# Designs tried in a protein design run: designed miniproteins, single chains, continued (4). Part 5

Each design is a single chain, and the fold is of that chain. pLDDT is the mean over its residues in the fold that is shown.

## One batch from the design tools (miniprotein)

Design m12149
Fold by ESMFold2-Fast:
Structure m12149 (fold): chain A 61 residues (1-61)
Amino acid sequence: MSPEQRRQADALVSTALLFRDHLLARGDPEGAERFVAALLAEARSRFSPELVAEIEARVAA
């Protein structure tokens, strides 16, 4: 995996966690789930299956 792909994956995970927390704090768990699902769908279209699995594991933690 290239350093650039790692940086992009780290940014995606950080964005997913930050906005999920914002939506949960506002009482919108359905919105949080939809947002995370959309980001994971984007990750699956752009990254290798190995990197996608890592992103999914980090977001689920």
Scores: mean pLDDT 80

Design m12150
Fold by ESMFold2-Fast:
Structure m12150 (fold): chain A 69 residues (1-69)
Amino acid sequence: MKEKLLEEIKKLLDENPELTEEQKKKALEEAEKADVETLEKFLKAGKEIKKLKELAKKLGEEVLKKLSE
């Protein structure tokens, strides 16, 4: 069970181009230390953030660029 959650977290980390290889490794090591409940919450939050980032890029990237400056 925990191994499957770690695999899904690893896929999310690998698909994130903003993370360095070192950051991905550290995040995975921290995930290995966490309990199943924490991993499930983290995975759910990660999927939601990925969805929001994709939506923001498609619908609001110009607004976000202006707000970031």
Scores: mean pLDDT 71

Design m12151
Fold by ESMFold2-Fast:
Structure m12151 (fold): chain A 70 residues (1-70)
Amino acid sequence: SKLEEIVEEVVKKVEEYMKENPEASAEEVLLYAGEETGRLATKANLSDEESSELLQRVLAELAKLLQERE
């Protein structure tokens, strides 16, 4: 689905950001992920409901990535 594609794109960008910035704090990673999520949601012209679902899915994937790092 479109939401799954956007979630995957955000996760890949976050993983690249973490590789380039291994010293980045969890707060910096979350800020970057939030910026990318908002940008892609706007670009895809998502509804409020779709944007909320996207954010929840991105946060779940980020929680896993941050736990694996620390």
Scores: mean pLDDT 82

Design m12152
Fold by ESMFold2-Fast:
Structure m12152 (fold): chain A 85 residues (1-85)
Amino acid sequence: KEAELLAKVEELVKRARELLAEGYKYYEQGNLKKAIELYEEAAKLLEEAARLAKSIPGSEQLAKRLEGAAEQVKKKVEELKKELE
């Protein structure tokens, strides 16, 4: 059911964005451990959203964008882990 899958993709993306916003808040507070945890969870949700988007005909570009977003978040996690002391 295409509409149901699209709704799930939208839900996952919204949850990921909320986690990214909360993670940024912890980053600004100097709590790198919590920021990393939240960003890692956001990346997982974006990867799941991309996987679901691939199963929807005509959403290949959406899937690629979501994969790119997840990859960018993962790179940010690597940067934060390097800063963690």
Scores: mean pLDDT 86

Design m12153
Fold by ESMFold2-Fast:
Structure m12153 (fold): chain A 96 residues (1-96)
Amino acid sequence: MTPLQFDMEVVLALALIAVAIAKKHSTSPADRAVLDQAGDEIVRKGEEAIAKNDAESLAKAVRDTLERAAGQLTDPEIAAFLRRHAELFAEKLESL
């Protein structure tokens, strides 16, 4: 593992924690399903980006997936939480 791959794994883990927190506080089964799908997509695309040592691809995967999920949520507070963290995580990855 390169130092960059370790840093990418930390940000991937934080993105998954954000999805888990959003799901825990979601009262809608539909919103929980959206969040489950987002988590699965972040894992799939994130693992691919880390294997390629590509922080830009990971940043894009996290931002695009969380922003798309936020757009599908019925709870505006959880949607805002995901959008804010999508930006923070992508910015962190773009700085690596």
Scores: mean pLDDT 87

Design m12154
Fold by ESMFold2-Fast:
Structure m12154 (fold): chain A 93 residues (1-93)
Amino acid sequence: MEEAKKLYEKGVELYKQGKYEEAVEYFKRALSLEPESVKILVNLANALSELGKYDEAIELYEKAYKLAVERYGEDDPYSVLMQMALSVAKLAK
């Protein structure tokens, strides 16, 4: 969906500026339109992790990992990256 893409791109822009709270808002809005987007789930989890919201980040990484494995396979680079991110978030908790 074009609207979800624009919201996502704004979230990425804000994240790169270190505006993590604002990035979370835009990623949540994008995710409401595309709830199974691995890309949006991952970037939302990254922003939440930067804010120390590790429990919320872990739930989103787990959802993204399951979707990536279902669509791309367990050994896919995206799936491996999500497993690593999940491990880091769990250690930071």
Scores: mean pLDDT 82

Design m12155
Fold by ESMFold2-Fast:
Structure m12155 (fold): chain A 90 residues (1-90)
Amino acid sequence: MTKEEIEKINENLKKAGYPFRLGEKGIEEARKTVETEPAVREELLKEAEEYERKYKETGDKKYLEKAASLYAAAGILDAALDLAKLLLEG
């Protein structure tokens, strides 16, 4: 990672109103989040859809509760991904 890339990311954080700065390690962690969270999110959504399908087939409320918790977890990851992407792209 270049010094100019680090400075650009920290300028994006400043413009977004964050009082802190990140070094190279913090930026690499944000990059990992952007790279890995979409795959984790896709897996959660796939599993949620499967439980929703099982609920529609069986009428068993436990599958609906499982699907709801997985959809909620995917929503939390979406929020985390948006923040991590702001750190990298501005």
Scores: mean pLDDT 71

Design m12156
Fold by ESMFold2-Fast:
Structure m12156 (fold): chain A 58 residues (1-58)
Amino acid sequence: PSEEEIKRLLIERGVPESLAEQIAREILTGDIREIKYAIAFFVLTRYKVTGNLEEAIE
């Protein structure tokens, strides 16, 4: 997925635009320092969509 796609997904789920942009960039560049937060937000976004934690983690 592109940085723009990840950013849009996060914004649609209530993440502020500036934070969504940073998280999307971190996911794509592989910067491990903050990537755990990016992963957490992405998993939470998936959970809101699917209603299933197992699905969100996959």
Scores: mean pLDDT 62

Design m12157
Fold by ESMFold2-Fast:
Structure m12157 (fold): chain A 64 residues (1-64)
Amino acid sequence: MEITISDIKDPEKVERLLVRYHVTGEVSNIKKVSETTYVAEAPDEETAKRIAEELEKLGAKVEV
């Protein structure tokens, strides 16, 4: 399940959160598309939605 993270206001916090999820196996294939956009992959829709909620708390827009 692909997750697109855009309109990132704090790239450092978003990057740290994505790295944490990568270490736990909840995301893979993290790619920086632009200064304000990342793409990552989650194993299922439930995990993707949970990660989206946490990223949205950081002021990012998330599309699953």
Scores: mean pLDDT 83

Design m12159
Fold by ESMFold2-Fast:
Structure m12159 (fold): chain A 55 residues (1-55)
Amino acid sequence: MIEKSVEEVAARGRLIAEQLGDTEALERIDKAYKEGNLEELRRIVAELSRRAQAA
């Protein structure tokens, strides 16, 4: 159950990071995904979403 949520959030984060050209964010997402850290992935996606809105 947890794996699917982690995968979905990570995929969304990667898409936004690619649109922003942020390789650091991609590395952070990959690390959090490997650890199964859903809270960290949600934080990264929220940060990227705010940056995309500001850009």
Scores: mean pLDDT 78

Design m12160
Fold by ESMFold2-Fast:
Structure m12160 (fold): chain A 67 residues (1-67)
Amino acid sequence: SAAGLELYREPVRRLLELAAERGTEEARRVAEEAARRIEELLNSGISEEVLKEMEEIVREAEARLRA
């Protein structure tokens, strides 16, 4: 059960760090939205599809934070 949280914790931690570095409300919102979506997915259960979806969410958020 904790394994899923561990997997998403690392990427989300990075997104939050990037958002904090940017220091804007926009950046924080992007990171928070990504974290929320991942949390909801994990709450439904852990599967290969869920893990892939999480990776996609992280990738999208990271791209936005880089802009």
Scores: mean pLDDT 76

Design m12161
Fold by ESMFold2-Fast:
Structure m12161 (fold): chain A 63 residues (1-63)
Amino acid sequence: AREYYDEGARLYNQGKYEEAVEKFRKALELDPNYEEAALMLVMALQELGKDEEARELAEEIRK
């Protein structure tokens, strides 16, 4: 989980948002309660203009 999160964060910082989404989704597949990965996934989806997908995921996180 953490390894994919680290890869996703690196890709996000490079502006590779679609690739970052792939890595953050992998992190969540391994650890569904990985809040940092879920938050970064929401942010990456917003950068891609996928606001509905970002909203749905944010509602599921509900801290």
Scores: mean pLDDT 77

Design m12162
Fold by ESMFold2-Fast:
Structure m12162 (fold): chain A 70 residues (1-70)
Amino acid sequence: DHFERGLRLLDEGRFAEAAEEFERAIAEDPNNARAWFYLGIALAALGRDAEAAEYFARARALDPDFPAAR
């Protein structure tokens, strides 16, 4: 499962590899709101804040229970 691999890589601080796995998870299931959200987290950790903000917005569009970006 690409999503589970992404979470493991994120926990290990391997943000670029985590982002790749979350992108693959989204390619398989574009309705996976959690994958969009964690892709945003990985990209923010890489300093790609504009892309992170876009993906957080997509995650909330799919699941409005996600917390608002600060």
Scores: mean pLDDT 81

Design m12163
Fold by ESMFold2-Fast:
Structure m12163 (fold): chain A 68 residues (1-68)
Amino acid sequence: MPSVREQLEALRAELEALLARSTDPEVRRLLQEVIATLDHVLAHGSDAELAETLEHARVVLELLRARL
């Protein structure tokens, strides 16, 4: 089973792929904000913050996929 950190890194890559494909300025802004949050938490976050961010990032990704 991948670690929480590995799962966050995989989600970040998926968000970057969505950003590369998106032309909607609002969607692009939201994706950039989420990626920035992931970068901050991966660099400075505690294990608890990594786990919480993973769950939140999954929800955001599902909502963005439904909107796209």
Scores: mean pLDDT 80

Design m12164
Fold by ESMFold2-Fast:
Structure m12164 (fold): chain A 69 residues (1-69)
Amino acid sequence: MPSLSEVQAKIQEFAARAAEARSAAEVDALAEEFLAEIESLNPSPEILEEAKRQIDAIVRHFKARLAAA
């Protein structure tokens, strides 16, 4: 079972990549890629649910920032 720290590292890497994204579509593509990577680690349903919530929050944040720019 993957550790919380491994899943959290993937989320942090996604946030860094999303910060460099140039469009909302790119943020969505990155979210899909990183969610697939996290799912491949076969986490528990609770850890996967938390990861999805964190990624969704990051997606909303960067899409809002792109829309405001």
Scores: mean pLDDT 81

Design m12165
Fold by ESMFold2-Fast:
Structure m12165 (fold): chain A 94 residues (1-94)
Amino acid sequence: MEYSEEELEELEKENEELDKKLPELAEEIRKFPNQEEINKKLQELSSLLDSVEERGEVTRELARKLKELLEKGDLSDEKVLEILDELIEKVKKK
């Protein structure tokens, strides 16, 4: 498909939307009993992402999945941990 100025702006806007959702996601995660495990996995994932490009891609995928769960009202500590485990394994296998 063709590139346009709107496509570039849309990409930047998507990143901003995800950043805006991160505080709301953090508040919901803070209500979970497994908060320590979630934080540990987030730090593990972050430590595996040495390049800016990989960090951007993985952060967007994580935020997208968490945003979808939040919007559906299905956000839970178990599902957050599953998503984090999937992303960690994906990064390690590359």
Scores: mean pLDDT 70

Design m12166
Fold by ESMFold2-Fast:
Structure m12166 (fold): chain A 70 residues (1-70)
Amino acid sequence: TRYTVFSYDKLEFESLTPKQQRIYEVLRANKDTPLSVAEIAKLTGLSQSTTSRNLNELIEKGLVERVAVQ
């Protein structure tokens, strides 16, 4: 599974934790190329478990979406 930015709102972004902001910025910079958990973890310097947990929270907030890969 890969992830990409769904929406952007400055106030919503500023309400995020620092780790969530790093993940979101990486996805926003790479919106044309959906990223895996491993790729996001490498780019943010976070663990895969921390990245996965924060991605789920960002999806629940409507800021990030999951993209199916064939």
Scores: mean pLDDT 80

Design m12167
Fold by ESMFold2-Fast:
Structure m12167 (fold): chain A 95 residues (1-95)
Amino acid sequence: SGRAAQLQQALDAVREMANRAIELAEKSEKEGGKYREKFEGAVDHLARVVAAMVGPEEAERIRELMKSGNYEGVKEAADRAIELLEQRLAEAQAA
């Protein structure tokens, strides 16, 4: 499968995790504490995958934005991680 298959799996995982984190953030703002823990867990899981597949700087940015309650910033940082994975996947497929 090589690097391209690994990057595709990471990209699919990050997209799914990012979408879930955004959904849970919206529910946390509207419905409170029950969804807050689920949101924090989803963001931590996203940050761990981003650290492994993109880099520790992008992961730390996601964590810092979550701590500050900047949910829009978490979405923007996740979108950036997705863009970087898409670029790496394209490079791996062209090799």
Scores: mean pLDDT 79

Design m12168
Fold by ESMFold2-Fast:
Structure m12168 (fold): chain A 56 residues (1-56)
Amino acid sequence: MKTLELMRERAPEAAERAREVAKRLEEEKPERPVAEQIGEVMAALAEPFAEAHREG
């Protein structure tokens, strides 16, 4: 199995999850600095790929 195939399959889900988290952060207006907010968006982006790694 190849990483590129997983990226193609999970890319739309990752993008949607990242966008949803970004909207949530903007609506909730967390007191965290922008760097940490970016970290949360990146974590959401990575979760579909982490799940794909577990499933193979």
Scores: mean pLDDT 68

Design m12169
Fold by ESMFold2-Fast:
Structure m12169 (fold): chain A 74 residues (1-74)
Amino acid sequence: SLEEVVEELRPLEDPASPVTVYLAKGADGKYVVAVVDQATRTSEVKSFDSVEEALEAARKIIEEHGGARVVDIS
């Protein structure tokens, strides 16, 4: 579930990070990962068919930025 994805990402969370990763489940049943970096003023949105793919994408993004805020908006 999306809640389990958030829990798995918790060790990588940095509430002080300029990077925020938003997780959502869309009306079409797809999983959405949106990334906003306030320091670089960049944003990207990706959708995935499985919660596992969304988790892997979110983890990679958080690791690339050295930590991020993680928010479930579903």
Scores: mean pLDDT 80

Design m12170
Fold by ESMFold2-Fast:
Structure m12170 (fold): chain A 65 residues (1-65)
Amino acid sequence: TEAERLTEQAEEAAKQGNYDEALRLAAQALSLDPQNERAADLAEELLPKASPEVIAELRAAADAR
């Protein structure tokens, strides 16, 4: 699924140390499949590592739904 693809990309970005991109991808996966525990767990792990700017961006995106 698209959510699975995004979760895999998020894991790869996190592995490369790109936490901001990883969080964006994990958040996209969750927007498509809110029940995706893999993406949810990854997003929770990434929140303390991500920049405040990215967190604000994702919060704004969530509020737009």
Scores: mean pLDDT 80

Design m12171
Fold by ESMFold2-Fast:
Structure m12171 (fold): chain A 80 residues (1-80)
Amino acid sequence: LEALRAQAEALLARARAEYEARRPEMSPLEREAAELEVEALRALAEAAIAEAEGDAERAAELRRRAEELAKRAQELLAEA
């Protein structure tokens, strides 16, 4: 389980670093959408960990939050 947490943290850190590297080339809407996508990935990682720990209720809540964040990001990208 600790290995899963470490892997999730490493993937999120990499996604954040890639976003920061591209940030100067992005529009304001693209930057906001990228931030929401990173938050959605974090929620999905937390959901996977919660499910592995047997907390199905928390996992479901986190998956719902990730879905909402992803939809918002898609809406912003459609306006960009």
Scores: mean pLDDT 80

Design m12172
Fold by ESMFold2-Fast:
Structure m12172 (fold): chain A 66 residues (1-66)
Amino acid sequence: MKLTVDQAEDIAVRGYLLYGLSPEQARALFELLTEIGDPEELRARLLELGLSEEQAEAVVALFLEQ
């Protein structure tokens, strides 16, 4: 499932404000959310961006709520 731009922006902003992502990580997350439709692939890519496992799990949970 691919997100809309508005859904991706909402998740990236929540990652930044609530889960402690850096501004650079939040921007990279926004780009990934517009490209990736699979939650397992998203989780793997988030870990590659330097997110903690807890941050990656929180973001994937937000993705699955869409």
Scores: mean pLDDT 81

Design m12173
Fold by ESMFold2-Fast:
Structure m12173 (fold): chain A 65 residues (1-65)
Amino acid sequence: SAYDKYLSAALGKDGRSGPLGHLIDPATGKSLWSPEEIEARVRRWGEAAGASEEEQKAIIDYLLS
């Protein structure tokens, strides 16, 4: 799916080696970054990668869950 495509591109297939993988703590699966920092970093990456606003929001929602 488009969601899986952009989530994989952002986080990597392993959930950590991608450009935004550093936003997730591998021990907990949660972020230690603020919601504002996560949104800013996902939006910046998403614009460069050609991800839609809906796809960017899905990644943000995943990281903030």
Scores: mean pLDDT 74

Design m12174
Fold by ESMFold2-Fast:
Structure m12174 (fold): chain A 70 residues (1-70)
Amino acid sequence: SSELEKELVRLEILIGMYEISISALELVKERAKPEAKEAISAEEDKAIEELKKKKEELEKRAEELRKEIE
């Protein structure tokens, strides 16, 4: 196996971990009590958005590696 193929697997694992983290935060937001939801949801939305951006960066790297490996 090539070093690039190994790096692709690592990126896929990281992408999966970010997906789990995003889902966990979305669940916390959904399960928040109404009074807490108004105060906390903005912070959670920012955290979710930042994680989504990181995930997109990793997905772009994985796509480039897939093209390079072919």
Scores: mean pLDDT 80

Design m12175
Fold by ESMFold2-Fast:
Structure m12175 (fold): chain A 67 residues (1-67)
Amino acid sequence: AKLSKEELEREIAEALALLVLGVIRATNPQASREELVAALREEAARARAAGDDLLAEALERLAAELE
């Protein structure tokens, strides 16, 4: 496997962001795309406030892709 520490940390953040999206969808089965985008941005803001910039960036990227 050819993953650097930085690549591994980024992949973990991306996997966690997808898990967060999955939880949001599971807890809000009637949520619109717009509501999912808003929820992901709120989670990104919380991650950034907690000092988890990689997770915040991954969540922001998922929100942008859903728009």
Scores: mean pLDDT 82

Design m12176
Fold by ESMFold2-Fast:
Structure m12176 (fold): chain A 75 residues (1-75)
Amino acid sequence: MAAKEERIKELKEKAKEALKNKDAETLAQIAEELIDLDPELASEFAVQAAKLSKESTEASIAAARDLIAKKLAAE
């Protein structure tokens, strides 16, 4: 039983580093491994990974594009 708790602790440490690095892919992988060990924690990290990926790829690019268009249109 202690081994399961140690694995969860290791995965939490890795998730903390992935969050620090803004690495959504690593966070998603950690969430998948946590599903079998701690599904509630896995869901939390999966949501964080999805937010990071979406904000970086969709929201940030769209916002930057709109800002450039606004400047070119004479602010």
Scores: mean pLDDT 71

Design m12177
Fold by ESMFold2-Fast:
Structure m12177 (fold): chain A 71 residues (1-71)
Amino acid sequence: MEEEERKRKEAEEKRKELMKRIAEAGKQAYDVMKEGIERSKELEKQSPAQGRKALAETMERVGKIIEEAAK
């Protein structure tokens, strides 16, 4: 029982550190997402398909920022 509790504590500490790194990357990702949403809305007025593509590209960039922070 004690062995399993120790493993859980170590895993929780690592999760806290990972979450903190992701939170910092999240600030950067927020700016990218905000700009991408605005751009997507402008493009959607011309073509819904172009707006959706711009939003998808933005989400892809946000994902990369977060994935890099999670490593």
Scores: mean pLDDT 76

Design m12178
Fold by ESMFold2-Fast:
Structure m12178 (fold): chain A 61 residues (1-61)
Amino acid sequence: SAKEEKAEALIEEMLARVLAGELTPEQAARELAEELAKLGFSEDEVALAVQRFAARLAAAA
């Protein structure tokens, strides 16, 4: 869905910025949550996106 595509794009953007040393994981998770909330994502949808982001960071280690 368009909503899931936007969430995945933001997750990839935040992941890339953490791996480039531009953001800490905590800063990236907060920015991801704020941007998704602005786009009208529910608290549950935001929490799932943040969890996916955390899982991708763990997989990159």
Scores: mean pLDDT 85

Design m12179
Fold by ESMFold2-Fast:
Structure m12179 (fold): chain A 56 residues (1-56)
Amino acid sequence: KKEELKEEILRRVKETGKVDLAELAKKYGVSVSTVSRLEKELMRELAEKGELESVV
């Protein structure tokens, strides 16, 4: 279900500009580290597209 988690992270970043790592970790039954890694990958992709702004 990494794909579902990845889509959820991307959607939240685009809609709200922030991601609650702990909430997503609980929802998907994964570690906070896993969510953090996926967010980092998506942030890199957004940076390549020039979409990355003040999202932390």
Scores: mean pLDDT 72

Design m12180
Fold by ESMFold2-Fast:
Structure m12180 (fold): chain A 65 residues (1-65)
Amino acid sequence: AEAEAHYEAGKKAFAAGDYDTAMAHYAAALRIDPRYKEALEGAAKVHEAKGWTGTAAALRAAAAS
């Protein structure tokens, strides 16, 4: 519930181009549930949008496990 609320807020911020707010919400979701695959994928997309390809790949690998 709480982790899901942060994930949904992160998606909304990402869609608006607010990558800093999106990252804050995805990080909050992952603090609650470190195995939240959708939040890991969301964080990876933010890292890709910022050009942080190496960290994005690591987050995608974590989401796949």
Scores: mean pLDDT 83

Design m12181
Fold by ESMFold2-Fast:
Structure m12181 (fold): chain A 62 residues (1-62)
Amino acid sequence: DELEKLVEEIEELAKKLPLDEVQEILAEAFEIINEKYNINDYEKLEKELAEITKKLLKEKLK
């Protein structure tokens, strides 16, 4: 499952950051999704949110 693997990668990245920073990243990812996407497909929305979250976490860890 593509989404399951993506969530696992996010969890591994999130372990390297303080909880407060992870929460800020999740809030930012959700804001990006809400502003750019009128997606009524929950599965597609979850995948897009997960991909953005992973990208933001990786950028924070650089």
Scores: mean pLDDT 75

Design m12182
Fold by ESMFold2-Fast:
Structure m12182 (fold): chain A 62 residues (1-62)
Amino acid sequence: ADEYYHKGAVLYGQGKYAEAEAYFKKALAIDPDYKKAWLGLGKVLEAQGKTAEAAEYYAKAA
């Protein structure tokens, strides 16, 4: 889980949002309770202007 999360975070920092989303989803496929990956998905959606969907993913991280 951690490895995929870190790759997603790097890609997010580079503005590669689609690739970042894919890696955060891979992290969650291994560990659905990995709260950092839910936060990562929320940040990707927020960066794309999908604030309502981002809020839902942030709620899963809480």
Scores: mean pLDDT 79

Design m12183
Fold by ESMFold2-Fast:
Structure m12183 (fold): chain A 64 residues (1-64)
Amino acid sequence: MAREFARRLGEVLGLSDEEIDEAIAHAEKVHGPTLAGMAKAVVSRSDADDAQIDAAARELERFL
């Protein structure tokens, strides 16, 4: 579940598959497989502002 959330969040924020995979690997090593850790790692790799992150979160509400 947390990995699938990270992939969908990364896709919405415009990250490549490689960037998403690196974010997931980093989150698992540093934060463990938590939803919050995955979200933080993916968001930190995007240039998204608060408005873009809010829009992405609303879109992802359908998958959670």
Scores: mean pLDDT 70

Design m12184
Fold by ESMFold2-Fast:
Structure m12184 (fold): chain A 72 residues (1-72)
Amino acid sequence: MAVEEIRRLAKELGVSDELIDEIVELAKQSPENAEKLLRTLRALKAAVDAGELTPEQANEILKKRVEELKKE
């Protein structure tokens, strides 16, 4: 169920299908990863909607978060 919200938020942020698939795979590996990714996506979406970040900046932050989670 977290996976559906992750896909929706990532698509709204203009994330590539390739990166969305990586995010979903990480979320499926553990509930903790799913919650971390959801919190990150919600925070990035809120910041973009508020004009605090561009979609490009949000995507760069997300890529770094995904790389960190892959190493844990």
Scores: mean pLDDT 81

Design m12185
Fold by ESMFold2-Fast:
Structure m12185 (fold): chain A 76 residues (1-76)
Amino acid sequence: MKVYVKGLNVYLDEETAKKLEELAVYLVLHPDASLEEVLAKAEPLRGKVSASVLRKLLELLGVPQEKIDAVVSALF
């Protein structure tokens, strides 16, 4: 079943939407997370979302641009 993800303005399957929510919750609770911690938490999204969707999520959560570029480059 597809669900609409507010803020990202995309439709994703339910499992992928849950994984994105888990990443978002993690980043809100751990704003000081290292690049390695963010990469480990984002790994389940590899192949499930586009690079642009992941980048948009990280931008909405206030992740620094340098860290966004590193995460997106490592996963895509």
Scores: mean pLDDT 77

Design m12186
Fold by ESMFold2-Fast:
Structure m12186 (fold): chain A 88 residues (1-88)
Amino acid sequence: SAEIQRLLEEARRLAEEALRLAMEALRLGGDVRRAIALALRAIGLLIDIDLAERRLAQGQLSRAEAQALLEEARRLLEEARRLVEETR
């Protein structure tokens, strides 16, 4: 359980950073369509992580599901970082 909790905590941290960077790209006047799409994906992932945390509390979340959320958060963060760097 502690391992799955750590995976979800890391996924949340990365998803929050991805959302922050997507919003920064909007502030910098970058590709508005890409920035909005990334922000919406990050918000959706944060909702999925919140639902997963509730399922973990009920003993209903697998390590594989938590790992998949973490991998999606990593992908979103990489895309958001690229968008910000392309805008600077």
Scores: mean pLDDT 89

Design m12187
Fold by ESMFold2-Fast:
Structure m12187 (fold): chain A 66 residues (1-66)
Amino acid sequence: MKEELREKGKKLYEEGVKYLQQKDYTRAAELFREASELFRKAGDVAMAQNAEFNSRIAEELAKQQA
């Protein structure tokens, strides 16, 4: 159901935030992308957009670590 998808997306989002705080930007970006997909499937457009934005930021930070 949509509630299960939303809850799973929320857990992946929270995990992405933890990796972001640990400066593991590549893993954070992957988790935010997965969360965004689950939020889209659940119809939570606002959270999907938020997760996608954070994924892009994390990808950019990962490139700057080189």
Scores: mean pLDDT 85

